# Designed miniproteins, single chains, continued (4), part 41

Each design is a single chain, and the fold is of that chain. pLDDT is the mean over its residues in the fold that is shown.

## One batch from the design tools (miniprotein)

Design m13408
Fold by ESMFold2-Fast:
Structure m13408 (fold): chain A 74 residues (1-74)
Amino acid sequence: MSKAQVEALIKLADKDGDGYISLEELEEALSKLPLSDQQQMEIALIFNELDTDGDGKVSTEDFKKALYPDYVKP
């Protein structure tokens, strides 16, 4: 997945700007992006793995790192 796709996904999912993404917001964002079924499933799996507390929320920073490890590198 490209850096631009990760950025677009985060902006669409974190529409409240609180620095957290809910599963519902993630599903809505995924439906708006031109992603393959495999990419959507991989992203959902990563979200589930990061949701260690089971509260249905993941930080945008952790999600970016999981989807694109080089996101924060120049």
Scores: mean pLDDT 73

Design m13409
Fold by ESMFold2-Fast:
Structure m13409 (fold): chain A 75 residues (1-75)
Amino acid sequence: MFDEIVVEEGDTAESVAERLMEKYGLSREDALTLVRLLLARAGRSELRPGDVFRLAVKEKDGKLMPDLLESSLES
């Protein structure tokens, strides 16, 4: 299953991480790590409005969580 978070104007790695924390119950550290790793994998240093975090949502320990290895940042 995939879930999408659209980057809006004025969004930062921190604000996207906060949305991940609220939606999935991630720690701040885990949410920031996810955002930064997906940026790095996409060859990007910064977010642009209209970017989409495509999150591969999988069951981990009985909870639906975004999978770090199968998620991506799309333009």
Scores: mean pLDDT 79

Design m13410
Fold by ESMFold2-Fast:
Structure m13410 (fold): chain A 98 residues (1-98)
Amino acid sequence: SEGLFKALKEVAEKARKYFEEAVRTGDPELAQKALEYAKGAANVAKILAKADPSKTPEVKRLLEELRKIAEDGAKKNPKSAKYLQEAADVLKKAIDEL
């Protein structure tokens, strides 16, 4: 549904912003917040894909974009790498389950 897709986009945008800040600062607390929003995005994505399977390709593309940002971020800043890699793994698992 459009409401769930909007919710997914909002949670994904929060994850993206925290990924970017964690990479910029190396702050593991910001990386942990990014992980929590990534988990939120994964959960909303699974609910949306079940409720509206026609949205699955768009949902997969959005999660794959977030996964790439998290993977690239983990490579750029070792101090935030653990939580960013964990976020990437959460997103990858969600994509595989869609």
Scores: mean pLDDT 86

Design m13411
Fold by ESMFold2-Fast:
Structure m13411 (fold): chain A 90 residues (1-90)
Amino acid sequence: DEVLEKAKKELEPLLKKMQALQKEAAAALEAGDLVAAGEKLVELGELAIEAGKKLIEIGKETGDEKLIEYGEKLIKEGEEVIKLGKELIA
C-alpha cells in the first residue's frame, strides 16, 4: 500500500480545503450571497474533479476497480457542483 499512502498524503490537503469550501458555501447561502456561494461551489467542484482524477490514477496503478469507480463518481459530482455554482453566479 505504498502507492495508497502517497495518495492519501496528496489527497489530504484537497479534502481539507473541500470541507472548508462546503462550510463557506453554506454560510454564503444562509446570508443570501449567491455570487459568493456560487464561486465557492465552482472551486469545490474543481477540487472534487482533481481528487477524482487522482483516485482513478491510483486505481489503475493498483488494479483497484473500486477506486476507479469512486474517482469517476467524484468527477461527475464535481461537474454538477460546478454547473450549480455557475448558475448561482449568472
Scores: mean pLDDT 85

Design m13412
Fold by ESMFold2-Fast:
Structure m13412 (fold): chain A 89 residues (1-89)
Amino acid sequence: SASEVEAIVEETKERIAKAKTIDEIMQALADGVGKLLELVEDPAVAGRIRRIYLEALSRSLTSSVEEAKEIALEALDEIRAEVLRELEA
């Protein structure tokens, strides 16, 4: 449901905000993405979500902690949109 998606997203945003290292930020994002993928049935949507996550992970490797948080939050918002779009279909 949309409410379940929003609950996972808000929990993930709080974990990202509290994280102190790039590894902690990316682990929070990975855990959130894993939970969101459980709500997805279309393999094409799952593929796009995995791509968004992997691009965020790659970008974070050369970022500051502040930049990694911005990258993770942007990726999470894109992934949220993909999940909500599938649930509406």
Scores: mean pLDDT 89

Design m13413
Fold by ESMFold2-Fast:
Structure m13413 (fold): chain A 96 residues (1-96)
Amino acid sequence: AEAEEKAKTVIVHLASPSEEALREAIDRIRQIAEEVGAKGVEELPPVSPNHRELRVYTKSVDARRKFVEAVVQLREELTEVSMAVHDAEGNDLEAP
């Protein structure tokens, strides 16, 4: 259903002064998405070298929750990259 698809979608916004740190973060996020069984990960065109945006399609609401939790944990490990997660409508998934 339409509401079901929206509940499975995550947008990850990434920012760092380091292009290499962004690349590593994207690779780690793609790996996490694969582990939670995401249908796909799309990297949107960057507006600058310091910003990236990923659209991730998970298979279930539980998979989306696990994905968000894993990205939050990754953010603590990758201190040079700022990460924010929101749904397809722009609502924050970390601050209910």
Scores: mean pLDDT 77

Design m13414
Fold by ESMFold2-Fast:
Structure m13414 (fold): chain A 78 residues (1-78)
Amino acid sequence: PAAEAEAERHLARADEAEKNGDYETAVQHYSRAAGAYLAAGDREKAAEVLERMHDSYEKLGKTDQAARARAEAEALRA
């Protein structure tokens, strides 16, 4: 479906940005990927992406945003 294809596109870009140490760009694309997976009804993949966002926010020192991403991932798996 279109939403899942959009999610995969953003996830690939986020992964590339993360490999380059560009955590601000990685977070932006992880956010878009998680939203697209949620629109597709794929809660597990959305949770995995939110865990990747948590790690990127920690690298940026954005502790509050990192904690929120983790909490959202845990809620999706409950």
Scores: mean pLDDT 87

Design m13415
Fold by ESMFold2-Fast:
Structure m13415 (fold): chain A 111 residues (1-111)
Amino acid sequence: SAARREEAEASFARVAKTAKTEVEKFLLLTSRAVWLLREGAPRERIEEELERLEEVVKKIKNEEIKELGEEIIELLREAAEKPELSEEELKELVEKLLELLKKMMELEYPE
């Protein structure tokens, strides 16, 4: 489990470096934060990912996308403050995050 976490974190870091937009970087970092929450990572590690998300969202120039990003960070922060997350709470969090991420992508890449 610990070895798998280290390998997955390294893989996320590599993929994040290939992202072309701040929105794409935000999606990858959000996915990492969810994975860390699912794995029961230490709060300090989750807070590090939240700081990275905040730095990325500050660079987003589209105000609507920025507001969606800030809402995602708040949901992740609230989840991280809980002593443990149930499978149901994690599922509800992921469903809310996917809806917000979809809205961000639709604004970044309008058809």
Scores: mean pLDDT 79

Design m13416
Fold by ESMFold2-Fast:
Structure m13416 (fold): chain A 87 residues (1-87)
Amino acid sequence: EEARKKAAELLRKAADVIKKAYESGTQEDIDKAIEETKKLMDEAAKVNPELASLFKALQEKAIELMKSGKNLKEAYDIAENAAKRVE
């Protein structure tokens, strides 16, 4: 229960960083969002090892979407929905 709440909090932090990137549209904010999302989702996987494979798959998808620069909103939705489902 505590592990799920902690993982959900980390996923919401990732969603917030991605949201800032798609609102600003700057490459600098996108690069920061990629770095922070990778870090936060790796941490979530360590906090909840039962869901580690899911978090790695979501991390890969979100980073690919952000690197393309075209689907930042979809990357945000992935992180936000993952947080809601883990809680």
Scores: mean pLDDT 79

Design m13417
Fold by ESMFold2-Fast:
Structure m13417 (fold): chain A 117 residues (1-117)
Amino acid sequence: PAASAEQVAASEAREAENLAGIDMKKVAEAAEAFAEGDYDRAAELLRENAEEAINNGAPPRGVGALIRLLAQVLAAAGRVEEARRLAEELIELAVEKGVLDEEQARELRAEVDALLA
């Protein structure tokens, strides 16, 4: 291992800042539902978490991570068209609320398209 304790702590603090406003308990519950094959519940929890994060003005990186995770869960369930539509609805909401600018939205749309390819 090449990282100092200070570098590890700084990296962890940065990740914590990027996840500010994200309900990590709901992320864990969604992961449990996904592991059990309950894709409807996993998607519902991730969608709710993303909408709450957007309304709370969470950082763009955290919001983007939730939208990508939701798209991945729905794609794994074979629900690719639903994943695309729901991701677009959440990206549009994030732009409306000022959480994402148009360039960040464009980049996130490209990332979602790549995940669903």
Scores: mean pLDDT 79

Design m13418
Fold by ESMFold2-Fast:
Structure m13418 (fold): chain A 64 residues (1-64)
Amino acid sequence: SLETELRELVLEIAIGSSELVVERMEESAKTASPEKRERIEKLIEENRRAAEELRAELERLRAA
């Protein structure tokens, strides 16, 4: 259905956005101070967990 297609699109965009955020954070971490780097690494882990959850939801939606 159109509603399922739109929900899938939203999840794909959300996953892609989260992956871009991680990529940008990894880039920033390379030139950051040790204190800032530690905080960035924690944010990267949080965003990776969020992306994994979104991927699991997308997989469930596609399996339905």
Scores: mean pLDDT 86

Design m13419
Fold by ESMFold2-Fast:
Structure m13419 (fold): chain A 66 residues (1-66)
Amino acid sequence: KEVTVEDPTVLLPDGKVVRAKSVKGEVVEDLGDPFIVLKNAVITLPDGSEIDLGDEPVLVVGGKVT
């Protein structure tokens, strides 16, 4: 199921942590608030630019799921 998370912190596959405006992706695993794992994720940064992470799963921490 596809979800959008607003104001998340995202842990990238390379170990970098990004504070995003939103992230959209498919739920792989819901680890309980505030943790969710998404695949096919697209991160929207505060400047409006997007990062497409393809098939790599990402850990999302916090934010509001919609």
Scores: mean pLDDT 77

Design m13420
Fold by ESMFold2-Fast:
Structure m13420 (fold): chain A 61 residues (1-61)
Amino acid sequence: SDSTVRAYQAIIGQALKDEGLPPLSQEQLTAIAREVVARFGSATDAATLAYGLELARRALA
């Protein structure tokens, strides 16, 4: 759902800040959040976060 996408945008954005990585654009965060939701649904566990963060790191490379 859109609320789940927004939650993942916030969580991934915060995780990047916590790791000292550069910020992603809102469009990149939206694309990554939608991919995470498509794969895992609304599950918010460590594996889901790790997958989203890996996609974010690839987008920064």
Scores: mean pLDDT 76

Design m13421
Fold by ESMFold2-Fast:
Order: structure tokens, then C-alpha cells, then sequence
Structure m13421 (fold): chain A 102 residues (1-102)
């Protein structure tokens, strides 16, 4: 699974430019699959990686990618449970972005 490989590479990446490229590829693949549950799982994983990184640039890139994925999932979600989960991840991503900016 290419998505799992990208997430594993993102967990180990220490270069902000590499993280940005990998995150952009992950976002593209998730939008192509059109699976909101998979998108929300990936966004949750990105937010966990973002919280653990000591690098504020990497944190911002990962949080912004998670926000984009969660917003995409919110747009394509067809049931209230998925919508609720997407909203929670959107709020968590915004919180992390604000911590880096402030």
C-alpha cells in the first residue's frame, strides 16, 4: 500500500523539503482514492507525527497536509459519524498550525 509507505517515510523524514514532497504526494493519492475513512486515518496519523516532531517547519507542513485531507474527507463524507470525525481533525490541525505561527 503506497499510502502506508508514504506515512512510514514521513515518520522518519527529518528534512522539511522531503516532508513537503511526501505530504503533497500523500494528499494527491488520498484525493484520488475518494475514501473518506482512509483519508481520516491518514490525517490522524499526520497529526500524531506533527505533534511528535521537534521541528516547527515540519510540524506546520504536516498539520497543513492533515487539514487539507480532513477538509477533503468532510466534503466527500456521506454519514454523520465520518463528518464528526472530520470536523474534530480539522480543529486539531488548525490548533497545531496556530501553535507554530504564534
Amino acid sequence: DEIRRLLERLRRATDPEEVRRLAEELVKLLKEKKDPELALEAARELLEIARRTPNPEIRKVLAEAALEIALYALKVAKDLDLISKAIALVLRAIGLILEVEL
Scores: mean pLDDT 86

Design m13422
Fold by ESMFold2-Fast:
Structure m13422 (fold): chain A 57 residues (1-57)
Amino acid sequence: SPEEIAQALFDAFGRTLRDLYRRDPAALRPLLVEQLGVPEELADAVTAHLRRLLESE
């Protein structure tokens, strides 16, 4: 599921993703699709769940 994918990415890359998100929030979605292999059809949902995780701390 998108939520499980977001959690797995946060667990594996949370610090790196948090640093990117702080610098350029708009770069998160393209990174997930182009570099981390998130399918385009799931990208919006995965990005939304991951943003929630990155903003909760």
Scores: mean pLDDT 82

Design m13423
Fold by ESMFold2-Fast:
Order: sequence, then C-alpha cells, then structure tokens
Structure m13423 (fold): chain A 73 residues (1-73)
Amino acid sequence: SIEQQRKRLRLQVEATEGLYRIARYITERTNASPDSINASLIKSLQELIEEAKKLGDTETVERAQKLIEEIKK
C-alpha cells in the first residue's frame, strides 16, 4: 500500500540521518575528509526525495531537504 511505501521511505531517511551522524563522528575523530561520504549521502537523500514526491509525502521531502542543508554547511 501507499502507506507502507511511505513508512519505508521515512525509515530510509532516518537510517541515512543515523549514517550521517556516525560518519561525522568517525571523520572528526580520524581527521579524514568528509567530502566523499557527504556527497554519497546527499545523492541518496535526493533519490529518496524524488520517491517521496511521487507518493505525496511532503513531510519526508522536507525532512530529507533539511538533512541535505545540514550536511552541506
């Protein structure tokens, strides 16, 4: 159902957010560049935004966009 697809997209955005926090922790501790992982996370979030738009899930679109803005700063 559409509701099950929306739940899966929300979970995927939450998982991506968790991965960003873990990656940030590791890169800050190892003095590694975050550029490559951040670019990959942004691409994944952009794909999730397109799927969320198709499902009319504006809340998930907004959440993913805010996360992209946080990653870019």
Scores: mean pLDDT 86

Design m13424
Fold by ESMFold2-Fast:
Structure m13424 (fold): chain A 81 residues (1-81)
Amino acid sequence: AAERAIELARQALEAGKKGDYNTATRLFLEAADAAGMPVSKATAVMMLVIVAQVYDDMGKKDEALKTLEEAARIVLEAARA
């Protein structure tokens, strides 16, 4: 279970690195579900993905990626709980 959430989060980051936010968003949502995250924490992860999309739309790729990495960190922490 934890391994699945971690792998989905890793795939979400790779999609984000490619600028594929549709895939990144779906994979982060699946990762949060696989990690058994409560709605409040899953909402925080999705808010970070939205912020990352805004940064990417502004051409701030490094800030977008850093924000996606923070979303992945939250999923990883929840998966290990």
Scores: mean pLDDT 82

Design m13425
Fold by ESMFold2-Fast:
Structure m13425 (fold): chain A 117 residues (1-117)
Amino acid sequence: SVALITSPEQALEFFEGFIDALEELIKLAEEKNARPELIERLRRERERLEELLRRAKETGYDPAVLLEGLEAAIRAVEVATEVAKELFPEHAEEIEEQGRRLIAQLEANRAQIEAMA
């Protein structure tokens, strides 16, 4: 479950968790000999989140940077869902549902941070 971001510690844990999940999916895609373009898509989303995490740390977890991070996390979930569906077509419906639920939780966190700004 995605926790509410109410502190710098929670923001760090949140973004690090997403970066770790993308790293694990990249490793899995490489182990399954996925097409290079799919692996590259995951790497680009990971790099975006890593850059936003660095900016968040430098700004003292500015709400504007956290909002950019949540938008990047939503995009990362969309890309990860498509890649995971291609790697595990037998579980495509379950993967799609999990992706939708995670995006809904991220959008709820975005609305909460927007209300605090």
Scores: mean pLDDT 81

Design m13426
Fold by ESMFold2-Fast:
Structure m13426 (fold): chain A 71 residues (1-71)
Amino acid sequence: GSTRETVVLEDYVPVSTSLEEATKRTIDDAVAAAEAAGLRLTVTRILDSRVVDDGDKKRVSVTADVEITSL
């Protein structure tokens, strides 16, 4: 079965990273982490994407509706 949740996905990226690339990397990392845990994570909708300066890096926050399925 699949469960649906709204989550905030977080990551760190280099200061030169665009919002689009930062969002993509954050989602890709979350999907990879889920697969390592024996789950399939699908982002069904992105609600918000933000990048905030955090010293030598940028912090990424992606708020998304996701569907999680056991493999």
Scores: mean pLDDT 84

Design m13427
Fold by ESMFold2-Fast:
Structure m13427 (fold): chain A 107 residues (1-107)
Amino acid sequence: MVDEIIEAIREGDVERAVRLMTELLDAGRYDQALEALREAKEILKETSDERVIRAALEMAGVVLERSDRPDLLRAALEVAKTALERSEDKELILRAIGLVLQAIGKL
């Protein structure tokens, strides 16, 4: 499932990335969810594709909305921070700021 999430992110497939992360969280596959967040952060360091950034951000958003686990919250925060640093799109920047604030508020 991690490979399928990473494929969805690389393709800019927001809906698929969100669905697959939701399935991991619902199944209690927290180690795989954490791995997907860490891999998403590494992808974001190497991309300027706003579609890829959006897919990673929305995937991290699901984690912040559905989980109270500090490990997942910190990993999702790192994805949101990296997206904020890499994006030049105003809408994506505002979304990333919102997710950073949400993560800090839950930690």
Scores: mean pLDDT 87

Design m13428
Fold by ESMFold2-Fast:
Structure m13428 (fold): chain A 64 residues (1-64)
Amino acid sequence: MTAEDYALLAIQHIQRKEPEAALAAVEKALELDPNFPGVAGLAELARENGLPELAERLREWAKR
């Protein structure tokens, strides 16, 4: 799996309201690509899908 594959899994988990699984998928994406630019977009998607705690955690990761 690539960082992009894990980002797609994170999108699926966010849409399914599975915040812990989504967080794990983003963590794997960042393990493969620490500079992965999609984290801020995933944080916004989490906010839009009613997962504010996940959105905040992803915003923290996007700042680094």
Scores: mean pLDDT 82

Design m13429
Fold by ESMFold2-Fast:
Structure m13429 (fold): chain A 83 residues (1-83)
Amino acid sequence: SRAEELAKQVEELAKKDEIDLERIKELARQSTLKEAAVEIPEKLGLDLNDVVITATKTPELWSFSPKTRYLGAAVILLKERLK
């Protein structure tokens, strides 16, 4: 249920015109690594391989924690699907 609530918040962030990095960092602080890397992407219907690839190929995310990178990658992928 917590992963479901966090996934809903990630989906809401993807609907914003710009990427809200401060909110992504707060969601990362509230999540476990498994929630950020696996459970939240699964609830959002994202391919886990795409999340990992996006996190590793997005230099703008490299200065952040692993959890923030995965949630940031999830937001980026959702924004691309919502176009």
Scores: mean pLDDT 83

Design m13430
Fold by ESMFold2-Fast:
Structure m13430 (fold): chain A 90 residues (1-90)
Amino acid sequence: EREELVEKRREVNRRIAELFAAQPEDTLENFEKILEEAAELAEELGDLRLAEYLRETPKVLKEYIEKEGLSEEEIEEIVKEFRDAVIASA
């Protein structure tokens, strides 16, 4: 049901928000750990597409970092924007 999918995604977003709140550092390493833990929850809830998206997101960011030659400060800004968006939607 559509309502079931919305509820599962809210639970995953809440978990991501909790994990970001527990970690004060918006590093790439913390971003990968948070999204992997969220992906495991998404798989447990049966949302395999969301789990795949969450696992691929850090990989896409790494490719973008390598392509553009981003600094640690620029990486932290991207992670912070993602964090702020998830917290606002949780």
Scores: mean pLDDT 78

Design m13431
Fold by ESMFold2-Fast:
Structure m13431 (fold): chain A 70 residues (1-70)
Amino acid sequence: SDDELIQRILDQEAAALASLSREEQIATLERMIKQLERLLAEADTLSPLEVRIYEELLAFYKKKLAELEA
């Protein structure tokens, strides 16, 4: 299902980030947030599934960045 695919992507990203230092995680998250916001700005060029994946990733990255900056 799309929900299972999205969860797998989120789990893989969480694992990848966990391998980095705090400073590396912050830098990576800031870069990824900027990239996803740019992609979502042209949502008319994206499939509904791509929009869902990018919105879920953006929410995940923003939450993680806020936690690391606290």
Scores: mean pLDDT 87

Design m13432
Fold by ESMFold2-Fast:
Formats: C-alpha cells, sequence, structure tokens
Structure m13432 (fold): chain A 99 residues (1-99)
C-alpha cells in the first residue's frame, strides 16, 4: 500500500528527529543531522518536492559543538518540523482508517 509505505517512512523520520532533538539538547549535532533537518523542514513546508541529502560526494559526518543560542534555534526548528510531521502522520492514519 502506498499509504502504508508513506506512513512507515514518516514514522521512521519522526524517530530520527526525536534522536536529533536529544543530541541538540546535549549541545552537539552532526553535519549529516543538520542536513536531514533542513531537508525535512523544506519538504514539509512545501519549499521542496523531496527531502534530498545529496550523496554526490563522500561526506564524513562531523560533530558540530553548539553554542546555547544555536541550541535554542535548532530546538525550535526541530519542534516545528516534528509538529508538521506528526500532523502529516495523523492525516495519513485517518486516510488509512477510512479504507
Amino acid sequence: SELLNQLGELRYQRRVLEELRKNIERGEVTTGQLMLLESLRLQLSGEADAAEVPADAPRVNVLVPLQPEEVRQLLETVDEVLRALEERIEELERQLQRL
């Protein structure tokens, strides 16, 4: 089912973002996690058709230490993305229940 596949993908992305949120609270994040967050933010806001992390070059995930102000800004962004993601999951779950 297309809906089940989409729902599974969104639920996976939610789990990844919940782990990212915990890392941000610790004051550390990887470059790959920042890219994923931005891609999902753009996709859920309708600014991009798909969440793409380019695999065009071998990229090493680098740990980025965060200043307190950066932690606050990133937590706000993650919480907004998580809220949008949960609303999308609930919408798909409602659609699935009607089938």
Scores: mean pLDDT 75

Design m13433
Fold by ESMFold2-Fast:
Structure m13433 (fold): chain A 109 residues (1-109)
Amino acid sequence: MKEKEILDKYFKELKEALKHPDVEEARQRLLEIRKKAESDPNLTDAMKAAIDTVVGFALKALENPDLPKEAADNVIRAVEDILRRGGASDELIDYFVEKVKELAEELLK
């Protein structure tokens, strides 16, 4: 699925931004990713909103290393709801959720 390849690129960019040693540079990179997704013609409006939600979570995790695991669960539920209302397939929703879980595990260690 071409959509999975696009998501893989966005989640790779998110992980690389979060590995940056300077918190402010990491924040700026996350905001650049958000802007890139907003203008990406290969993303549906629902996928754009879901990526925006994930970037918001990453920004919160960057500012609060003690962010509780429940915050990840809330983001996953929000992403599922956004994508389902947008008419995304169950396969795409499941794939997106798996990528969010992987990102959350790296952030909330």
Scores: mean pLDDT 82

Design m13434
Fold by ESMFold2-Fast:
Structure m13434 (fold): chain A 84 residues (1-84)
Amino acid sequence: TKYIEKAKAVKTKEELWKLINEVIEDHRKYLEEMEKLGTKYTEEQRKELIRNDIEAVIRIAYDAGNISEEEYKELKEEVDKRLE
């Protein structure tokens, strides 16, 4: 929910990268807390959860008209490389 409003407010590729990094860090902390509570995630499950949220914020920024179609494609490709 909080990421949706932030993604709609993103106006540059650089601001979107800041939001993506925030999502990654928030997910890292969330997964650490969930593991402390006894939930076990595979590496593949962790990557999928992070990827889905990152793709969602990129899509929201694109739908809001704040990034171009080319920037949308470039960001998706860069996220794929970072999560490989």
Scores: mean pLDDT 77

Design m13435
Fold by ESMFold2-Fast:
Structure m13435 (fold): chain A 87 residues (1-87)
Amino acid sequence: MYEEEVLKSLKNPEIQEFARKALEEERASMTEKERYLREINDYLLKAVRDGALGKASRIRQLAIEAVNATLEEMKKLVEEAKKIYDE
């Protein structure tokens, strides 16, 4: 809603189109972010199932960090979750 108001305030059509394309690219990357978040949560569920509550707590913190992470950061968080689970 707020982003749409900002786009409408851009009276230069070229700048408005550039901003819209940037938002479309962000939306396209969302599916890949959802996949990485699912992988982190899968490791969390495996740790809970195995009774490894200490590992589960640590992986849960990585899942929380992933909510505001970039795609590159999320890939690192998946690797960290795997490393914690494999301990």
Scores: mean pLDDT 74

Design m13436
Fold by ESMFold2-Fast:
Structure m13436 (fold): chain A 81 residues (1-81)
Amino acid sequence: SMREQLVEEARERIREKLRKHEPELIEEYGEETAVKFEILKLAPLSLTEEEIRELLKKGLPKKVYDQALKLLALAKEISAR
């Protein structure tokens, strides 16, 4: 579908950005997990609560951890509505 193509194009652009500006995240966590960290930072509500919990289990970088907890709390509030 067009939506799936647009999502993949967005993920590809995030991968390129990470490779250029934060390659250390790719080296530490792997590319797929690093892309999900960036999505959590840029568009957190595009991730499910389950995906956010899985990222927390992967041991987020400290600079992202506090933000991830705030976003998880926000996602729970929205899911309750």
Scores: mean pLDDT 69

Design m13437
Fold by ESMFold2-Fast:
Structure m13437 (fold): chain A 84 residues (1-84)
Amino acid sequence: GSKEKILRLIGLILRVIGMLLDGDVSEEELREILEELKELAEDPEVDPSLVLRGLELLAEAARKGGFEEIAKEAEELIKELKAK
């Protein structure tokens, strides 16, 4: 089982939700979370639907923070995952 990977994914999603609720969005933290979500997206033991939800939330947080490049990169990965 990939329980440690799933717990990490849940933790990343909760961090993004925290930024959305507080309205204080960190570019550095979003970049870190995006890179971890990219790694998890390529892992066959990880549910792609949960990664997809994490990326959708991250794209929303990035848009609210004005970080267009991060939002675009997350949106591109969302398209790739939906095509798989």
Scores: mean pLDDT 84

Design m13438
Fold by ESMFold2-Fast:
Structure m13438 (fold): chain A 106 residues (1-106)
Amino acid sequence: SLAEELERLRKEGRRKELVQRILEEMKKYAMTVYKLSEEDAETLALLAIVGHLARRGLSQAEIAELLGISRATVRRLLRLAEEAEANAEKMSEEEIVKWIIEEARR
């Protein structure tokens, strides 16, 4: 099961593989729940994971290495995550998801 795989990766200290598996599952969730394309779902999942890792104290360089993306992409996603959080109280869930995807395409 997924839960057993994630627990094994966590216990073995395989941080990169653990994060990649979580990212893949978040992408599948976004495609199913928000009816997003694979590309848009990946963007939303990356934004959520990047925001979470930054809150846990990881540097932009560590996040970039862990996710296999550029530091410039990490900075952009962190800015979008911060703006999304600030706007969350003024927007519906569907509106904030749409806003994130539209801003990420710029």
Scores: mean pLDDT 82

Design m13439
Fold by ESMFold2-Fast:
Structure m13439 (fold): chain A 91 residues (1-91)
Amino acid sequence: SAMERELAAKYAAGAILYAGAVFNAELGRLEDAVGDVRALIDLARELKEKGFEEEARELAEMALEALRVLEEAGADPEVLEELRREVEEVL
């Protein structure tokens, strides 16, 4: 169905954003990494609103893993706390 194709596309986009966040954080591109995590959280929220709770949870868990990498890379603690709160609202 169209909804199943949309789910697959958004889940794939989420995985790409996760990879981008980790890659950008490892390069010290913390602003780009934060942007990738925000976009990933937005996708997780959208999937949850559409009833795809399992896939939304998986993307939210990817966001938490990315945030751990950003923390190790020296991202702003205030920004990390904000993003962690947004992830907890999706979980």
Scores: mean pLDDT 89

Design m13440
Fold by ESMFold2-Fast:
Structure m13440 (fold): chain A 94 residues (1-94)
Amino acid sequence: MAAELARLQAALAAAEANLEENRAAALAAGVSEEEIERLIEEGYAEGRALAAAGRDEIEFTAPAPASLAESARYGLYLNAAVRGWMEAKIAALK
């Protein structure tokens, strides 16, 4: 339990750090703050839903990156989903 909780907390911290990096990249690539927040909210909700459904792993099809902006959009959604999934898993272990 304790070792698993520590591992999940470390993974959550990594996802949050990656999310901030993706946010900065998206802004630099011309993605609006409004779209960034929408992608984060949608990703987070998806991650939470997958955890509630008892999914052991998050599986997303990575799009072929057509641009830096598309790569950043994907990273925002994915890392927000990982954050939501990890938070739900951590809460279940309390």
Scores: mean pLDDT 76

